# Designed miniproteins, single chains, continued (3), part 88

Each design is a single chain, and the fold is of that chain. pLDDT is the mean over its residues in the fold that is shown.

## One batch from the design tools (miniprotein)

Design m11237
Fold by ESMFold2-Fast:
Structure m11237 (fold): chain A 107 residues (1-107)
Amino acid sequence: DEEELERILEELAELMKRRYKEDSEAVDARMDALLREAGLTDALVLSRAARERKVVTGLRPLSEEERNLWLDLVARLSLAELEEIMEELGVSEEDKEAILERLRKAK
């Protein structure tokens, strides 16, 4: 079910874009349901922490598959879009730099 997994990741990326811009509880609930359906429980925790504008530290190690799926999901947001969204939401420079640096190193 690679095709179905790709569809889930694409829908998650779109919901993530909407969440950061719209701050919608309905989008959060849908995203959480999709992550659970994909079996990405650690990615769900990481996604929630990011949406709360917290530096994600001290999480249990993600599996290689979960880490790759999370990175793919976040990579669908361009660095410019992420930076713009973080600025619109008033994310601190420290949190913004930490998130962007992790994305740059993951490439």
Scores: mean pLDDT 53

Design m11238
Fold by ESMFold2-Fast:
Structure m11238 (fold): chain A 65 residues (1-65)
Amino acid sequence: SLVDEANRLAGEGAELVKKSEELRKKAKETKDNPELMKKLMDEADKLDKEATGVGDRVLGLHGDI
């Protein structure tokens, strides 16, 4: 079912957003290590981009349903 796939993708997107928020929080807590902070922020940015891609796919499935 396209509805089941959309629900699964929405769940994946929500998890990616939560992980990116956790990474940004950790980056703020690691101010004393600029290299680690940059790596955490870069990973958060990647997760945000992946979440956006998942969201776009869910919207596409709504058009097909």
Scores: mean pLDDT 75

Design m11239
Fold by ESMFold2-Fast:
Structure m11239 (fold): chain A 67 residues (1-67)
Amino acid sequence: SVEELERELLDFLMTEAGLSREEAERLLERVKAGEGHLAGAELQIRYGLSDEQLARFGELVRRLLEA
């Protein structure tokens, strides 16, 4: 479901990227607005995501937007 995919992305952002729930929820809304690529770049620059973590973020975004 879309709700489960949203929860999975929020959990990733909080657990692996270290975002607060508020930050993660704001980033989820940007992803839904079509800014997933900008959000990914910000996660690398500001939150220090590895290339492997960015790839997982991209897959979560793809699954969410295809649902």
Scores: mean pLDDT 86

Design m11240
Fold by ESMFold2-Fast:
Structure m11240 (fold): chain A 107 residues (1-107)
Amino acid sequence: SLEESLRSALENIEELLKKAEELFKQGRYEEAARLAAEAEVQLDILKFLDEAGQIPESLRPRFEAVKERLEKLKEQIEKDPKAKKLYDEEYKKLLEELRPPRPLVPP
């Protein structure tokens, strides 16, 4: 079902964030940044589904919680310039692999 697929996607994001948070606590900022970037790409996909009204109310608290966890982790990563650079590079790379960019049509 769609709900089961969304639950699985949230579980994957939650696991990525848990691993990234643990790596960050260990001072492994580069590895933490890469996992956090992967979590953001997966969360971006869920955000597009949310805009389409596809996130059920039963999963809304989990969805909001992972958004807050990622934002907090990003704030910590941004304090380390090397980790921030690796985050930005990994996020861009993953976006190109999963959702290739298209040129914006000027208005």
Scores: mean pLDDT 82

Design m11241
Fold by ESMFold2-Fast:
Structure m11241 (fold): chain A 97 residues (1-97)
Amino acid sequence: GAEEAEKGAKEAEEAAKKGDAKAAARAGAEAGNGAAKAGKAGKEEGEKGSEAAGRAARAAAEAGKKGKDGASGAGGAIAAIGGSVSAAIGAGVPSLA
């Protein structure tokens, strides 16, 4: 779960450096999926996975700034995935909600 999210985040960041919004979106989706699994496993793993998914979403948004394809969809889709996981984790933590 959390390890998969971290791997996806790193791949998304590398894709963003190259301006490859499609690769960043794919890596971010993997990070979001890993974060969702981490959230089911426990609070600490969920927080770690959520942070990685957030970083992947940010990387996809940066790739969108470099590429026209990313600007119209990839960054938003990855941000939605990361945001959904973060919201689920945050709902369990009163200080965030």
Scores: mean pLDDT 64

Design m11242
Fold by ESMFold2-Fast:
Structure m11242 (fold): chain A 75 residues (1-75)
Amino acid sequence: MVTYSDEEWREFWKILADVVGELTGDEAVAERLRAAGELPDAVQSDVEVHALLEAHLTGAQRREAFERALARFKA
């Protein structure tokens, strides 16, 4: 498996926030995810992003969001 850098994870989190906004139609959740992904501490960004995903999305929605975000990130 490929290990991503902190910069690559930040880019991925930004794409994921956009995908979540599209998938849920909830721009407030997307904005909160973008803010979490842009925190100065990359480890804190990771924790906050996952906490928001667990609070606002079902397991199926999280899987779909990650698949779409990965497809965009790798394009």
Scores: mean pLDDT 77

Design m11243
Fold by ESMFold2-Fast:
Structure m11243 (fold): chain A 82 residues (1-82)
Amino acid sequence: MKLSEKVFEAEVLQALGEMYIGIANVDEKRGNVEAAKEAYKKSIELYEKALQILRDNPDAPEELIKQVEENLKYAKEKYEKL
């Protein structure tokens, strides 16, 4: 019960992180560098929280962990380049 609820929480955080990546990409395209940075930073925080939850749960799907790790790496690279 608690384990499944936590994995679902991580999936929601992952989806929110992807939403902020979308927001950041739009702001970056518009030349709103500071807004893009804020959105990437929010995405990083959400992905890091999701990854911590998933890593603390042995029943978490390995593919989901890998996807969150790849998305986190992308968000960090984008944030550092702006």
Scores: mean pLDDT 84

Design m11244
Fold by ESMFold2-Fast:
Structure m11244 (fold): chain A 85 residues (1-85)
Amino acid sequence: EPIEKAKEYIEKARQYVEEAKKALENGDVDKSREALTKAAEYVIKASKYIKEAEKQGYDVSELRKELNEVAEEVRKLADEIQKKA
């Protein structure tokens, strides 16, 4: 369950990052900001389930790598949105 939840939330975070990127490319800063907020929420949720899975004895190395990748994309996109606001 925690492994599957972590994977699900990482996937949702990636989907919202892509939505935020497309909105920003189209000049829709408000929509981009809203999507990025959702992406950040799913990154936090994924992190909690990764911790739970690790506690249960699962190897979370790949999930942690994927989480770090999407978290970095969120940070970069947040910087771009901030510069346009």
Scores: mean pLDDT 85

Design m11245
Fold by ESMFold2-Fast:
Structure m11245 (fold): chain A 59 residues (1-59)
Amino acid sequence: SAADERRFEEALRAEEEGRLEEAEALLEELVLNRSPYREEAFRRLVELSVEHLREVVLK
């Protein structure tokens, strides 16, 4: 849907701007909404979560 597309674009912008917590929240909503973007959103969410964990644990 147009709403899911807009949310996905906002998630990508948040990631680009370093707003990782906001990007993760937006991607989580896309995964939970059964949208056409859920597979791509899930893949990106996993990648961001791994990178975030790496920054905290593997300084």
Scores: mean pLDDT 78

Design m11246
Fold by ESMFold2-Fast:
Structure m11246 (fold): chain A 86 residues (1-86)
Amino acid sequence: KAKELLEKAKKALEEFLETKSLEAAEKVADYLAELADTFDPSKPNSAEAAVIQVAVALSLLRKDPSLAPEAGEAFKKAVELAEKAL
């Protein structure tokens, strides 16, 4: 399940980088949040950091769509952090 969620998050990230759509960004956030729920909460590491980073980037993007490049970089880092947590 966790690996499948990571692959879905990566595909959603690719979609966001191409389209810069808020819907694609929300998919990245949703898949990474589901992925984080599969981790042991007693071992706080990169998965929790990834979810926080995605939430902040998505919030900024909703307020200002011109921040799409910064959101894209934050989403890339979040996916990398989630992958390291696996």
Scores: mean pLDDT 75

Design m11248
Fold by ESMFold2-Fast:
Structure m11248 (fold): chain A 96 residues (1-96)
Amino acid sequence: AEAAARAAAERAAELAARAGEDVGRVISYLQSQGNEGAAALLRQLLARARGGDGVAAATELSQHLAGLAKQVDAEMAAVARRGAEAAREYARLLAE
């Protein structure tokens, strides 16, 4: 049980780090485009996903990133899709 718990914690940390990097890039992009509202929302959801309401916040973060991927250029859409996938997997891992 200890080995499985450690492996799950390590996977959660890796997914959180990857999601943080991709979401950080999307936040910087949104700020560069003058979309401060969307950038602030993603920043708030990322902070909450790292805090006490991780499952709900990570799920919402994944949904917002997936929606944004349909509205941006192909390169940034790829970053947003990776962030959405990482956030979704992180939410699933926390819910298990």
Scores: mean pLDDT 77

Design m11249
Fold by ESMFold2-Fast:
Structure m11249 (fold): chain A 89 residues (1-89)
Amino acid sequence: MARERAEELVRRAAEVLRAAGVPEEEAEAVEEAALKAVDALVAGDKRLGAVHYTAALLLAIGAGLDYGKEEAALEANRLVREAVDTAEA
């Protein structure tokens, strides 16, 4: 259940970006990095999980700045953090 819940939270993060008008390619990049973080953490690789989580965070912030969607980027980052916390539990 932890993996399924974490993946749902990652999907919600990407949907927040898409709904705000961030291009699909940017939202997909955040989703891919966040899913890699979840996969690594579920496998017990905390270092790799941290690397991919950091990438997802920076990609979301970058998209927020580039497209004027900072509130959506912050909400997406909150959901990604909740996903990685869920995957570590």
Scores: mean pLDDT 87

Design m11251
Fold by ESMFold2-Fast:
Structure m11251 (fold): chain A 60 residues (1-60)
Amino acid sequence: SLQQQIEELEKQQRQLREETERRLAETDNPLARELIRRQAEEQLKQLEEQIEKLRKQLES
């Protein structure tokens, strides 16, 4: 169902946030930290856009 697809994407967002925090905790290099943050932000944005599209379909 669309609801199950949304729940799966929300799970992916949680996993990505947890992985990003873990990677940042293990990374001392400032340039590497910035790269990790930027990559995570881009991936989270893509997941959010997918969730919004699915929510829109549920409301239709």
Scores: mean pLDDT 86

Design m11252
Fold by ESMFold2-Fast:
Structure m11252 (fold): chain A 72 residues (1-72)
Amino acid sequence: KAEELRKKLRELIDKAMDAIDQGNVEEAEKYIKEAEKTRDELAKVEGEDSPAVQFAKAAIEGLKRLLEAAKA
């Protein structure tokens, strides 16, 4: 299950970045929300300090900053 969550999380982060690059704010928000939920589920399984969880946290924070710039 953890491996499936890690794969899903990476895919969601990639999709969010693609949506931001295309200027699709609504789709980017959707993927960021799903990534946050998937990150939380992974943290329950592997712990908050796992490398995958920490990477995802940083990536999601970066995506949120890019999304705010895209809204402007």
Scores: mean pLDDT 82

Design m11253
Fold by ESMFold2-Fast:
Structure m11253 (fold): chain A 91 residues (1-91)
Amino acid sequence: MIEEVLERLKEALKQGTPAILELVEELREKKPEILEEIEKKVAEEQTKESKEMRETLEKRLSTVESIDEVHELLRDLLYFLSYYLIEEEKK
C-alpha cells in the first residue's frame, strides 16, 4: 500500500498538478473525513507548496541522480501522511 502511494506520488510529481489532484480524489473516496481536513489546508498552501515543489523538481530532474532525492522527499511526505492517517484512525 505505502509503496503504491509512493509510486503514484512520484508519477504525479512528474506529470504535475492534474495527477496530484487525481490522487487526492482517490483518497477522498477511502477517507473522506481526513481528506476534507487536508483539503482545507492544501487549498491554503497549494500555491506555495505546488509551485515550490514543482519548480524544485523540474530543476532537479535535469540532474542525473535526482530521482533518489525525490524518492526520499516523497518518503518523508508519505510518513507525514501515514502519521496523519494513523492518528485520526486511532481516535
Scores: mean pLDDT 48

Design m11254
Fold by ESMFold2-Fast:
Structure m11254 (fold): chain A 92 residues (1-92)
Amino acid sequence: MEEKEEKMKEIREEYLARLEELARNGDFTDERREELEEEAIARVEAEVGKEAAEKFREQLEVQRYVAEKLREIGEEIDKELEERREEREKLE
């Protein structure tokens, strides 16, 4: 089990590193992310097993959902902060 866990960690770290590179280069798109996700899932299936690959797919879906919610919250906070700054300028 430890060997499979180390392999999973390696695949996850490689996937995250590629995502960071896409973000840095301005190439972070849903299509590119999906390509990297499918590549990582395929590697898990080949090197660890089908059950591990299905669990990894589920984890990525949950992470995507959380990321979308965090993006929405971030946008709302930025909007609120901008509105509060404008209000403060008018009151001064």
Scores: mean pLDDT 74

Design m11255
Fold by ESMFold2-Fast:
Structure m11255 (fold): chain A 97 residues (1-97)
Amino acid sequence: LEERTRYKIELLKEYAKLAAEDPSPRLRAAALEAIGVLARELAELAEADPSLREEVIEALREALKVAEKLTKDPDPEVAEAAKKAAEVLREALKRLE
């Protein structure tokens, strides 16, 4: 579980960077959708293995900052994906805290 959880934390960080920095709105929106999926998976993994719970919480908080900022993205597809990702991230954090 630890190796699987750490791998998904790194994936979440990479997708957060892609969502924040990529010039393609389509790729930013896709990254935000991936963040939503990873947030649910990481919450489940942290419940199964509490040893990494705090690391998961910090990673989810950082992803949430990116998603919240992108809710104001000028591209409507990115803004919508960001709102959905932020909602999933908040639910994941509420479950773990």
Scores: mean pLDDT 87

Design m11256
Fold by ESMFold2-Fast:
Structure m11256 (fold): chain A 60 residues (1-60)
Amino acid sequence: MKEVEELIEEVLSLLPKEQQEAARNILRNLAKLLGDEERTAELLRITLAILKRFNRERAA
């Protein structure tokens, strides 16, 4: 789960601080429930790309 954990941390970095702990728990539990590290990583990368675009546009 190293790759998934790294992606989770990246996603959390783009979320509001208020939501980071809740999101960490949700994402970690989803990774466990899915049981598919490759698919989980792909979902996280898609989420990261969306959040990156949204967060940068909003923060700028």
Scores: mean pLDDT 74

Design m11257
Fold by ESMFold2-Fast:
Structure m11257 (fold): chain A 75 residues (1-75)
Amino acid sequence: IEEYLAKAAEANRAKDYRTAGEYLAKAAEIYEKQGRYDLAAFLYEQAAKHYEKAGDLESAAEAREKARRLREIAR
C-alpha cells in the first residue's frame, strides 16, 4: 500500500496524472480486499480526480462509481 501511495505522489509531482490515478486505484483495491471500505472509497475518489486531470473521463467515472458503492457498504 505505502509503495503505491508513494508512487502516486511521485507521478502527481511529475504531472503524470494518469499514472498517479492508477497507483491510487491499486492502493484502493488492496483496502477493498481487506474490507476497509471507507479507505478504499477515499482512494478511489482521489484516483478519479487524477484521471479527470489526465482527461481519462471513463476511468474517472469508473473510480467514482466504485467509491460511491463502497461508501454505501461502509454505512
Scores: mean pLDDT 81

Design m11258
Fold by ESMFold2-Fast:
Structure m11258 (fold): chain A 78 residues (1-78)
Amino acid sequence: MEEAKKLIEEADKHRNEGLRALDAGDYEAALAHFEKAREYYEKALELEKDLSDVEVAEIKAQLKAVDAMIAALKELLA
């Protein structure tokens, strides 16, 4: 329970740093932070038995959003 929540906190932290970098026009830093956010959300989902259905749904929604941002930034930086 505590481990999964700590992974979600780290993912949210990196997502927020990615959004901040995006606002600053630092697309490379934004991409790096969103990739770390994705990694932490995926690790949290590996512990989904310790999470509620609502928490799992929220993580999946955030992963979908972060994956979309990563795809857009990779295309922009290509």
Scores: mean pLDDT 85

Design m11259
Fold by ESMFold2-Fast:
Structure m11259 (fold): chain A 55 residues (1-55)
Amino acid sequence: SEEIERLRAELVRESDAANDALKAGDFDTAKQHLDRAASIYRELRALEEKRKAEE
């Protein structure tokens, strides 16, 4: 679904931003991106499980 594809792209962007912040030593910014990534991951996982159950 387009929703799953969009969430996957957002997860990658947030993960990349977190890694960049970690490399720069900006742990506060890294935590914000990791928290966002975790939220997206949980939503994505729930949607993929629902999709599999309906197929």
Scores: mean pLDDT 85

Design m11260
Fold by ESMFold2-Fast:
Structure m11260 (fold): chain A 79 residues (1-79)
Amino acid sequence: MVTTNEIFEAFREAVESGSTEKLREMGIPEELIELFEKAIKEKNKLALKYIGEAMMYWVEGKYEEAEEYKKKAKEELEK
């Protein structure tokens, strides 16, 4: 079982290194990984925060909250 602490650590490592391999290994949905990669390329800190929240909620099984933050990340990246 993936914990919120594990996903937070993996997210932080991915932000620092630019590598998403650990997030994929943890079973994070590809759509969230693609948004993350876009936010890293654009250096969009606010989008990265929203993606991090979405990943944490998804791992917790809080899919409604995860979808809300995913939408916020998409809107931020479309600015």
Scores: mean pLDDT 78

Design m11261
Fold by ESMFold2-Fast:
Structure m11261 (fold): chain A 84 residues (1-84)
Amino acid sequence: SEAERLREEAAELLERAAERAEAKGDEGTARLARRLAEKVREGEDLEILASLTAMLASIAKQMGDEETAELLREAAELLRRAAE
């Protein structure tokens, strides 16, 4: 139940990250974030998804998109906690 709650919150954060990236014209980050949200809801390997989400957060930060990076970082943390 707690893991299910954390997974759903992470998926919602990934969708919010996608919306913000899309609003800034970053279609690539938006597409990847939406795909990660799909995989999270499908119940795929949460540890791998957390790592990929954290990597995307680092890329967004390096590109200067701090708001999207923050949402992705929060999503990655929730996925790590759900995987425990």
Scores: mean pLDDT 87

Design m11262
Fold by ESMFold2-Fast:
Structure m11262 (fold): chain A 76 residues (1-76)
Amino acid sequence: MAESLREMSERLEKEGLPEASKALREVAEKVEAGTATGQDVTRAISKAYKEAEKKGKTDVFDELLYELSARVERAA
């Protein structure tokens, strides 16, 4: 999961969503350290989505979130 969150963060930064990128990078570090809660992940995604909405890039965000969700289902 931490690696997938970092990949998503990098793609968000390339798309011009720096705040979204930072939020996901911070939670990825917490996941890798074993300190992240489900609430931390949900909050980071929520913050990222808000920036995507403001910049009209929700389609990019939805695609990345779908990829992340598919990886979670495969790991369950």
Scores: mean pLDDT 74

Design m11263
Fold by ESMFold2-Fast:
Structure m11263 (fold): chain A 99 residues (1-99)
Amino acid sequence: MSAEEVIEEAMRLAVEAAELLESTGELEAEVQAAMLLMQVGIARILLERGDLRGAAEALLAAAEFLERVAPSLPPEVAERILELAERIRRLAEEALRLL
């Protein structure tokens, strides 16, 4: 896979994580979902401008954000968020290796 394809998959997983946060119905999680979507928006802008390294680094920051948020969530949701964060991190690191 190309670095661009790997970054696009990581962005897709970050959007899935935001949707999962919104699904909790909790105001704090909804705000956190909005913040995550802003980070994904930044990664998309960087990707569109050909800054693949910047896009991958933004997605690493998104994974770290999800790891920080997870302890405040219900256990079932937290486990899924941590799984998504790990997958996003691995894809972002793979993209950086392909550059």
Scores: mean pLDDT 89

Design m11264
Fold by ESMFold2-Fast:
Structure m11264 (fold): chain A 59 residues (1-59)
Amino acid sequence: APAGEDLSDEQKQRIAQVQGLRDRGLSQAEIAERLGISPATVSRYAAQLDAIKAAEEAG
């Protein structure tokens, strides 16, 4: 089980910020600029968020 368990507070905050910015219609690049992280890091957080959403849809 690829749980969001063991995420640092920073990672949890970043995932929440990525979710909020995506809900506002920002692109991956715009989210990266706003958070001061690389687009690759945003992509990883988005993948974690998508995995969580897929698990919610399955259960």
Scores: mean pLDDT 75

Design m11265
Fold by ESMFold2-Fast:
Structure m11265 (fold): chain A 55 residues (1-55)
Amino acid sequence: MSKEAKEYIDKAQDYLQKGDYQGAIEYAQKALEIDPTSKVAQQLLTAAQNQLAGQ
């Protein structure tokens, strides 16, 4: 994984922990733009979207 994608993943995790699900979605999407095969970024995106959907 590129260093840049890892930084976006770390930010997405931080926003999820803070309850900022929109921020988590934004940074997870940025990570996927750099590495579309990142399972971690995909999982973070899904988790943040599910939280916004009230799951």
Scores: mean pLDDT 81

Design m11266
Fold by ESMFold2-Fast:
Structure m11266 (fold): chain A 62 residues (1-62)
Amino acid sequence: MDREKAEDLVNVVKTVLEENPELTEEQKEEIVKNAREILLKETSREAAEEALKEIEKLVAES
């Protein structure tokens, strides 16, 4: 199910952000861009939009 793939990617991004708190704003933007491209290619639009919203929230809280 596309939702499971989207949730897996959200968890990967969360782990990267938690393990690398020194990431620059530019590097965080690249992570979001790459995640968006993967989600839009591999998951449904609905799953991608929900996952991207969570990823953007995680980046903002980092």
Scores: mean pLDDT 79

Design m11267
Fold by ESMFold2-Fast:
Structure m11267 (fold): chain A 60 residues (1-60)
Amino acid sequence: MKIKTEEELEEALAKLSELLKRNGFTDEEIEEAVKKLREIYKQDKELAEYLLSDLIKKLE
């Protein structure tokens, strides 16, 4: 997964949110996870891309 723009980040976060909901996470837990990933992206885009790719693959 490649995340070069904020729009691509939001698309990846939307996909992750859907997968987390299907796996029994609460809306509150999903919101916190999305918030943390946005903060990581601001500090380290490569780490955020890696974590998002890994989480999505694990949940699929």
Scores: mean pLDDT 80

Design m11268
Fold by ESMFold2-Fast:
Structure m11268 (fold): chain A 62 residues (1-62)
Amino acid sequence: SHIDQAVNLARLYMLRAGASEEQVEEATEAIRNGDLEKARELLREAGVSEEQIETIVRLAKA
């Protein structure tokens, strides 16, 4: 599903940015729950770029 693709992409970008497992789990939960504003904020806090965040969010909406 597009949600699973968005979750996998978010996990990849967050881990590359040095995010903790706890940060990854919180952000992926927000994506799975459809809370895209919370997901954007958590991805931003983890050091994911705005371009990468918008790619993840577009995929989550598909």
Scores: mean pLDDT 87

Design m11269
Fold by ESMFold2-Fast:
Structure m11269 (fold): chain A 57 residues (1-57)
Amino acid sequence: SETLKSIEETVAELKKEYGISDEEAQRIVELAKKAIETGDVDIAKEAMRLAYEAASK
């Protein structure tokens, strides 16, 4: 989907700019994909939290 592609592009940019590990980037994308598939706002919040924490190191 266009939304998933946008998320993948954003995570790739965060990885480049903030030195997020491949494992962290993959986990964020997996959670974002699950949130899109389920519509679960708590999973979406978890994905955002992980992205923030990884970028804030």
Scores: mean pLDDT 76

Design m11270
Fold by ESMFold2-Fast:
Structure m11270 (fold): chain A 71 residues (1-71)
Amino acid sequence: MDGEGWVEKARELLEKAEEALKAGDYEKALQLANQAGDYAVAAMSRGEVERGTEVARRAGEVGKKAQALLQ
């Protein structure tokens, strides 16, 4: 998978994380946000630095919000 494919997968996981957060499924939101972040970092290491950074930032925000609501 090239960097662009990793970005698209990261975006898909981020959308699912945001949906889980809105549904009150904070454990699922955190899990999906962490997965989105992992794919975004993989995309960055494959040359998609700008796109990967933006998805990683958004995934981090969703993950922090989900974690705060779990604590």
Scores: mean pLDDT 84

Design m11271
Fold by ESMFold2-Fast:
Structure m11271 (fold): chain A 82 residues (1-82)
Amino acid sequence: SSFKEEALKKIEEILEEAKKIYEELKKKNASPVDLAAAAIDLAALEFIRKLIEKETDEEKIKQLVKEAEGILERLKEILERS
């Protein structure tokens, strides 16, 4: 379905941005705590992607995308404060 295809595209875009943030944090020599927090968030995004791949319920897919967007915002905040 177009809905699931759009959701998968969105999560891939979120993951690409999250990976770039993590690499920037490493390049900036961010604190071990911030690097650990970012690594946990990146792992959570990878897990959400796998959940979306298996999910057929559009409302559950919407919630998973929303959770992924929230994690990306948290990663951006870590980058800004580092």
Scores: mean pLDDT 88

Design m11272
Fold by ESMFold2-Fast:
Structure m11272 (fold): chain A 100 residues (1-100)
Amino acid sequence: MDPIVKVEAPEKVEAGGTLTVTATVSGGNPEDEYRVVVRVIDKETGELLATDSAIVKVGETKTFTFENLGEPGTYLVEATAYLVNDLSKKGSDSVEVEVV
């Protein structure tokens, strides 16, 4: 069964500030561990600006903190959860953040 992940981020942050993102894994097997990869992408250029990852269990929420996002624009924050022993079993979610 593919994991279900939900990503949450502020709608707006100031350039050069701190972006705090939360990712929650729901669905999947409670005994399994999932690697959640969070990517911060410039929506206009497709450039990967920042990434981080953590091991997350079903029902657990992890917080990711990204600093030094200095350029104003629209950022896509994408979270993908992978089953640690089978990377083909994955789920993704994304939100947009306005940097001003």
Scores: mean pLDDT 81

Design m11273
Fold by ESMFold2-Fast:
Structure m11273 (fold): chain A 58 residues (1-58)
Amino acid sequence: MELAWEVVEEGKKLGMSDEEIIGAVTSTLVREGLASEEEAEKLAREAVKKFKEEEEKE
Protein backbone atom coordinates (compact mmCIF):
# COMPACT_ATOMS: atom_id res chain seq x y z
CA MET A 1 0.00 0.00 0.00
CA GLU A 2 2.78 2.49 0.89
CA LEU A 3 4.53 1.99 -2.46
CA ALA A 4 1.21 2.41 -4.30
CA TRP A 5 0.58 5.67 -2.43
CA GLU A 6 4.04 7.02 -3.34
CA VAL A 7 3.47 6.28 -7.04
CA VAL A 8 0.04 7.99 -6.91
CA GLU A 9 1.55 11.08 -5.23
CA GLU A 10 4.38 11.30 -7.79
CA GLY A 11 2.00 10.79 -10.72
CA LYS A 12 -0.29 13.56 -9.47
CA LYS A 13 2.70 15.91 -9.15
CA LEU A 14 3.62 15.09 -12.77
CA GLY A 15 0.07 15.86 -13.96
CA MET A 16 -0.82 12.29 -14.93
CA SER A 17 -4.48 11.30 -15.30
CA ASP A 18 -6.11 8.92 -12.80
CA GLU A 19 -6.08 6.13 -15.41
CA GLU A 20 -2.36 6.70 -16.17
CA ILE A 21 -1.56 6.61 -12.45
CA ILE A 22 -3.58 3.39 -12.00
CA GLY A 23 -1.53 1.83 -14.82
CA ALA A 24 1.76 3.04 -13.29
CA VAL A 25 0.88 1.73 -9.80
CA THR A 26 -0.34 -1.60 -11.22
CA SER A 27 2.88 -2.06 -13.24
CA THR A 28 5.06 -1.13 -10.25
CA LEU A 29 3.34 -3.55 -7.85
CA VAL A 30 3.48 -6.40 -10.39
CA ARG A 31 7.15 -5.75 -11.24
CA GLU A 32 8.08 -5.69 -7.53
CA GLY A 33 6.24 -9.00 -7.02
CA LEU A 34 3.90 -7.48 -4.42
CA ALA A 35 0.62 -8.42 -6.15
CA SER A 36 -0.93 -10.08 -9.19
CA GLU A 37 -2.04 -7.78 -12.03
CA GLU A 38 -5.70 -8.01 -10.94
CA GLU A 39 -4.89 -7.40 -7.25
CA ALA A 40 -2.45 -4.58 -8.11
CA GLU A 41 -5.12 -2.83 -10.23
CA LYS A 42 -7.58 -2.98 -7.31
CA LEU A 43 -4.94 -1.56 -4.95
CA ALA A 44 -4.07 1.15 -7.49
CA ARG A 45 -7.72 2.21 -7.90
CA GLU A 46 -8.16 2.30 -4.11
CA ALA A 47 -4.99 4.38 -3.63
CA VAL A 48 -6.03 6.91 -6.31
CA LYS A 49 -9.52 7.18 -4.78
CA LYS A 50 -8.17 7.75 -1.26
CA PHE A 51 -5.61 10.29 -2.50
CA LYS A 52 -8.36 12.28 -4.27
CA GLU A 53 -10.56 12.16 -1.16
CA GLU A 54 -7.69 13.55 0.97
CA GLU A 55 -6.89 16.26 -1.62
CA GLU A 56 -10.52 17.37 -2.05
CA LYS A 57 -11.88 17.12 1.49
CA GLU A 58 -15.09 19.16 1.62
Scores: mean pLDDT 77

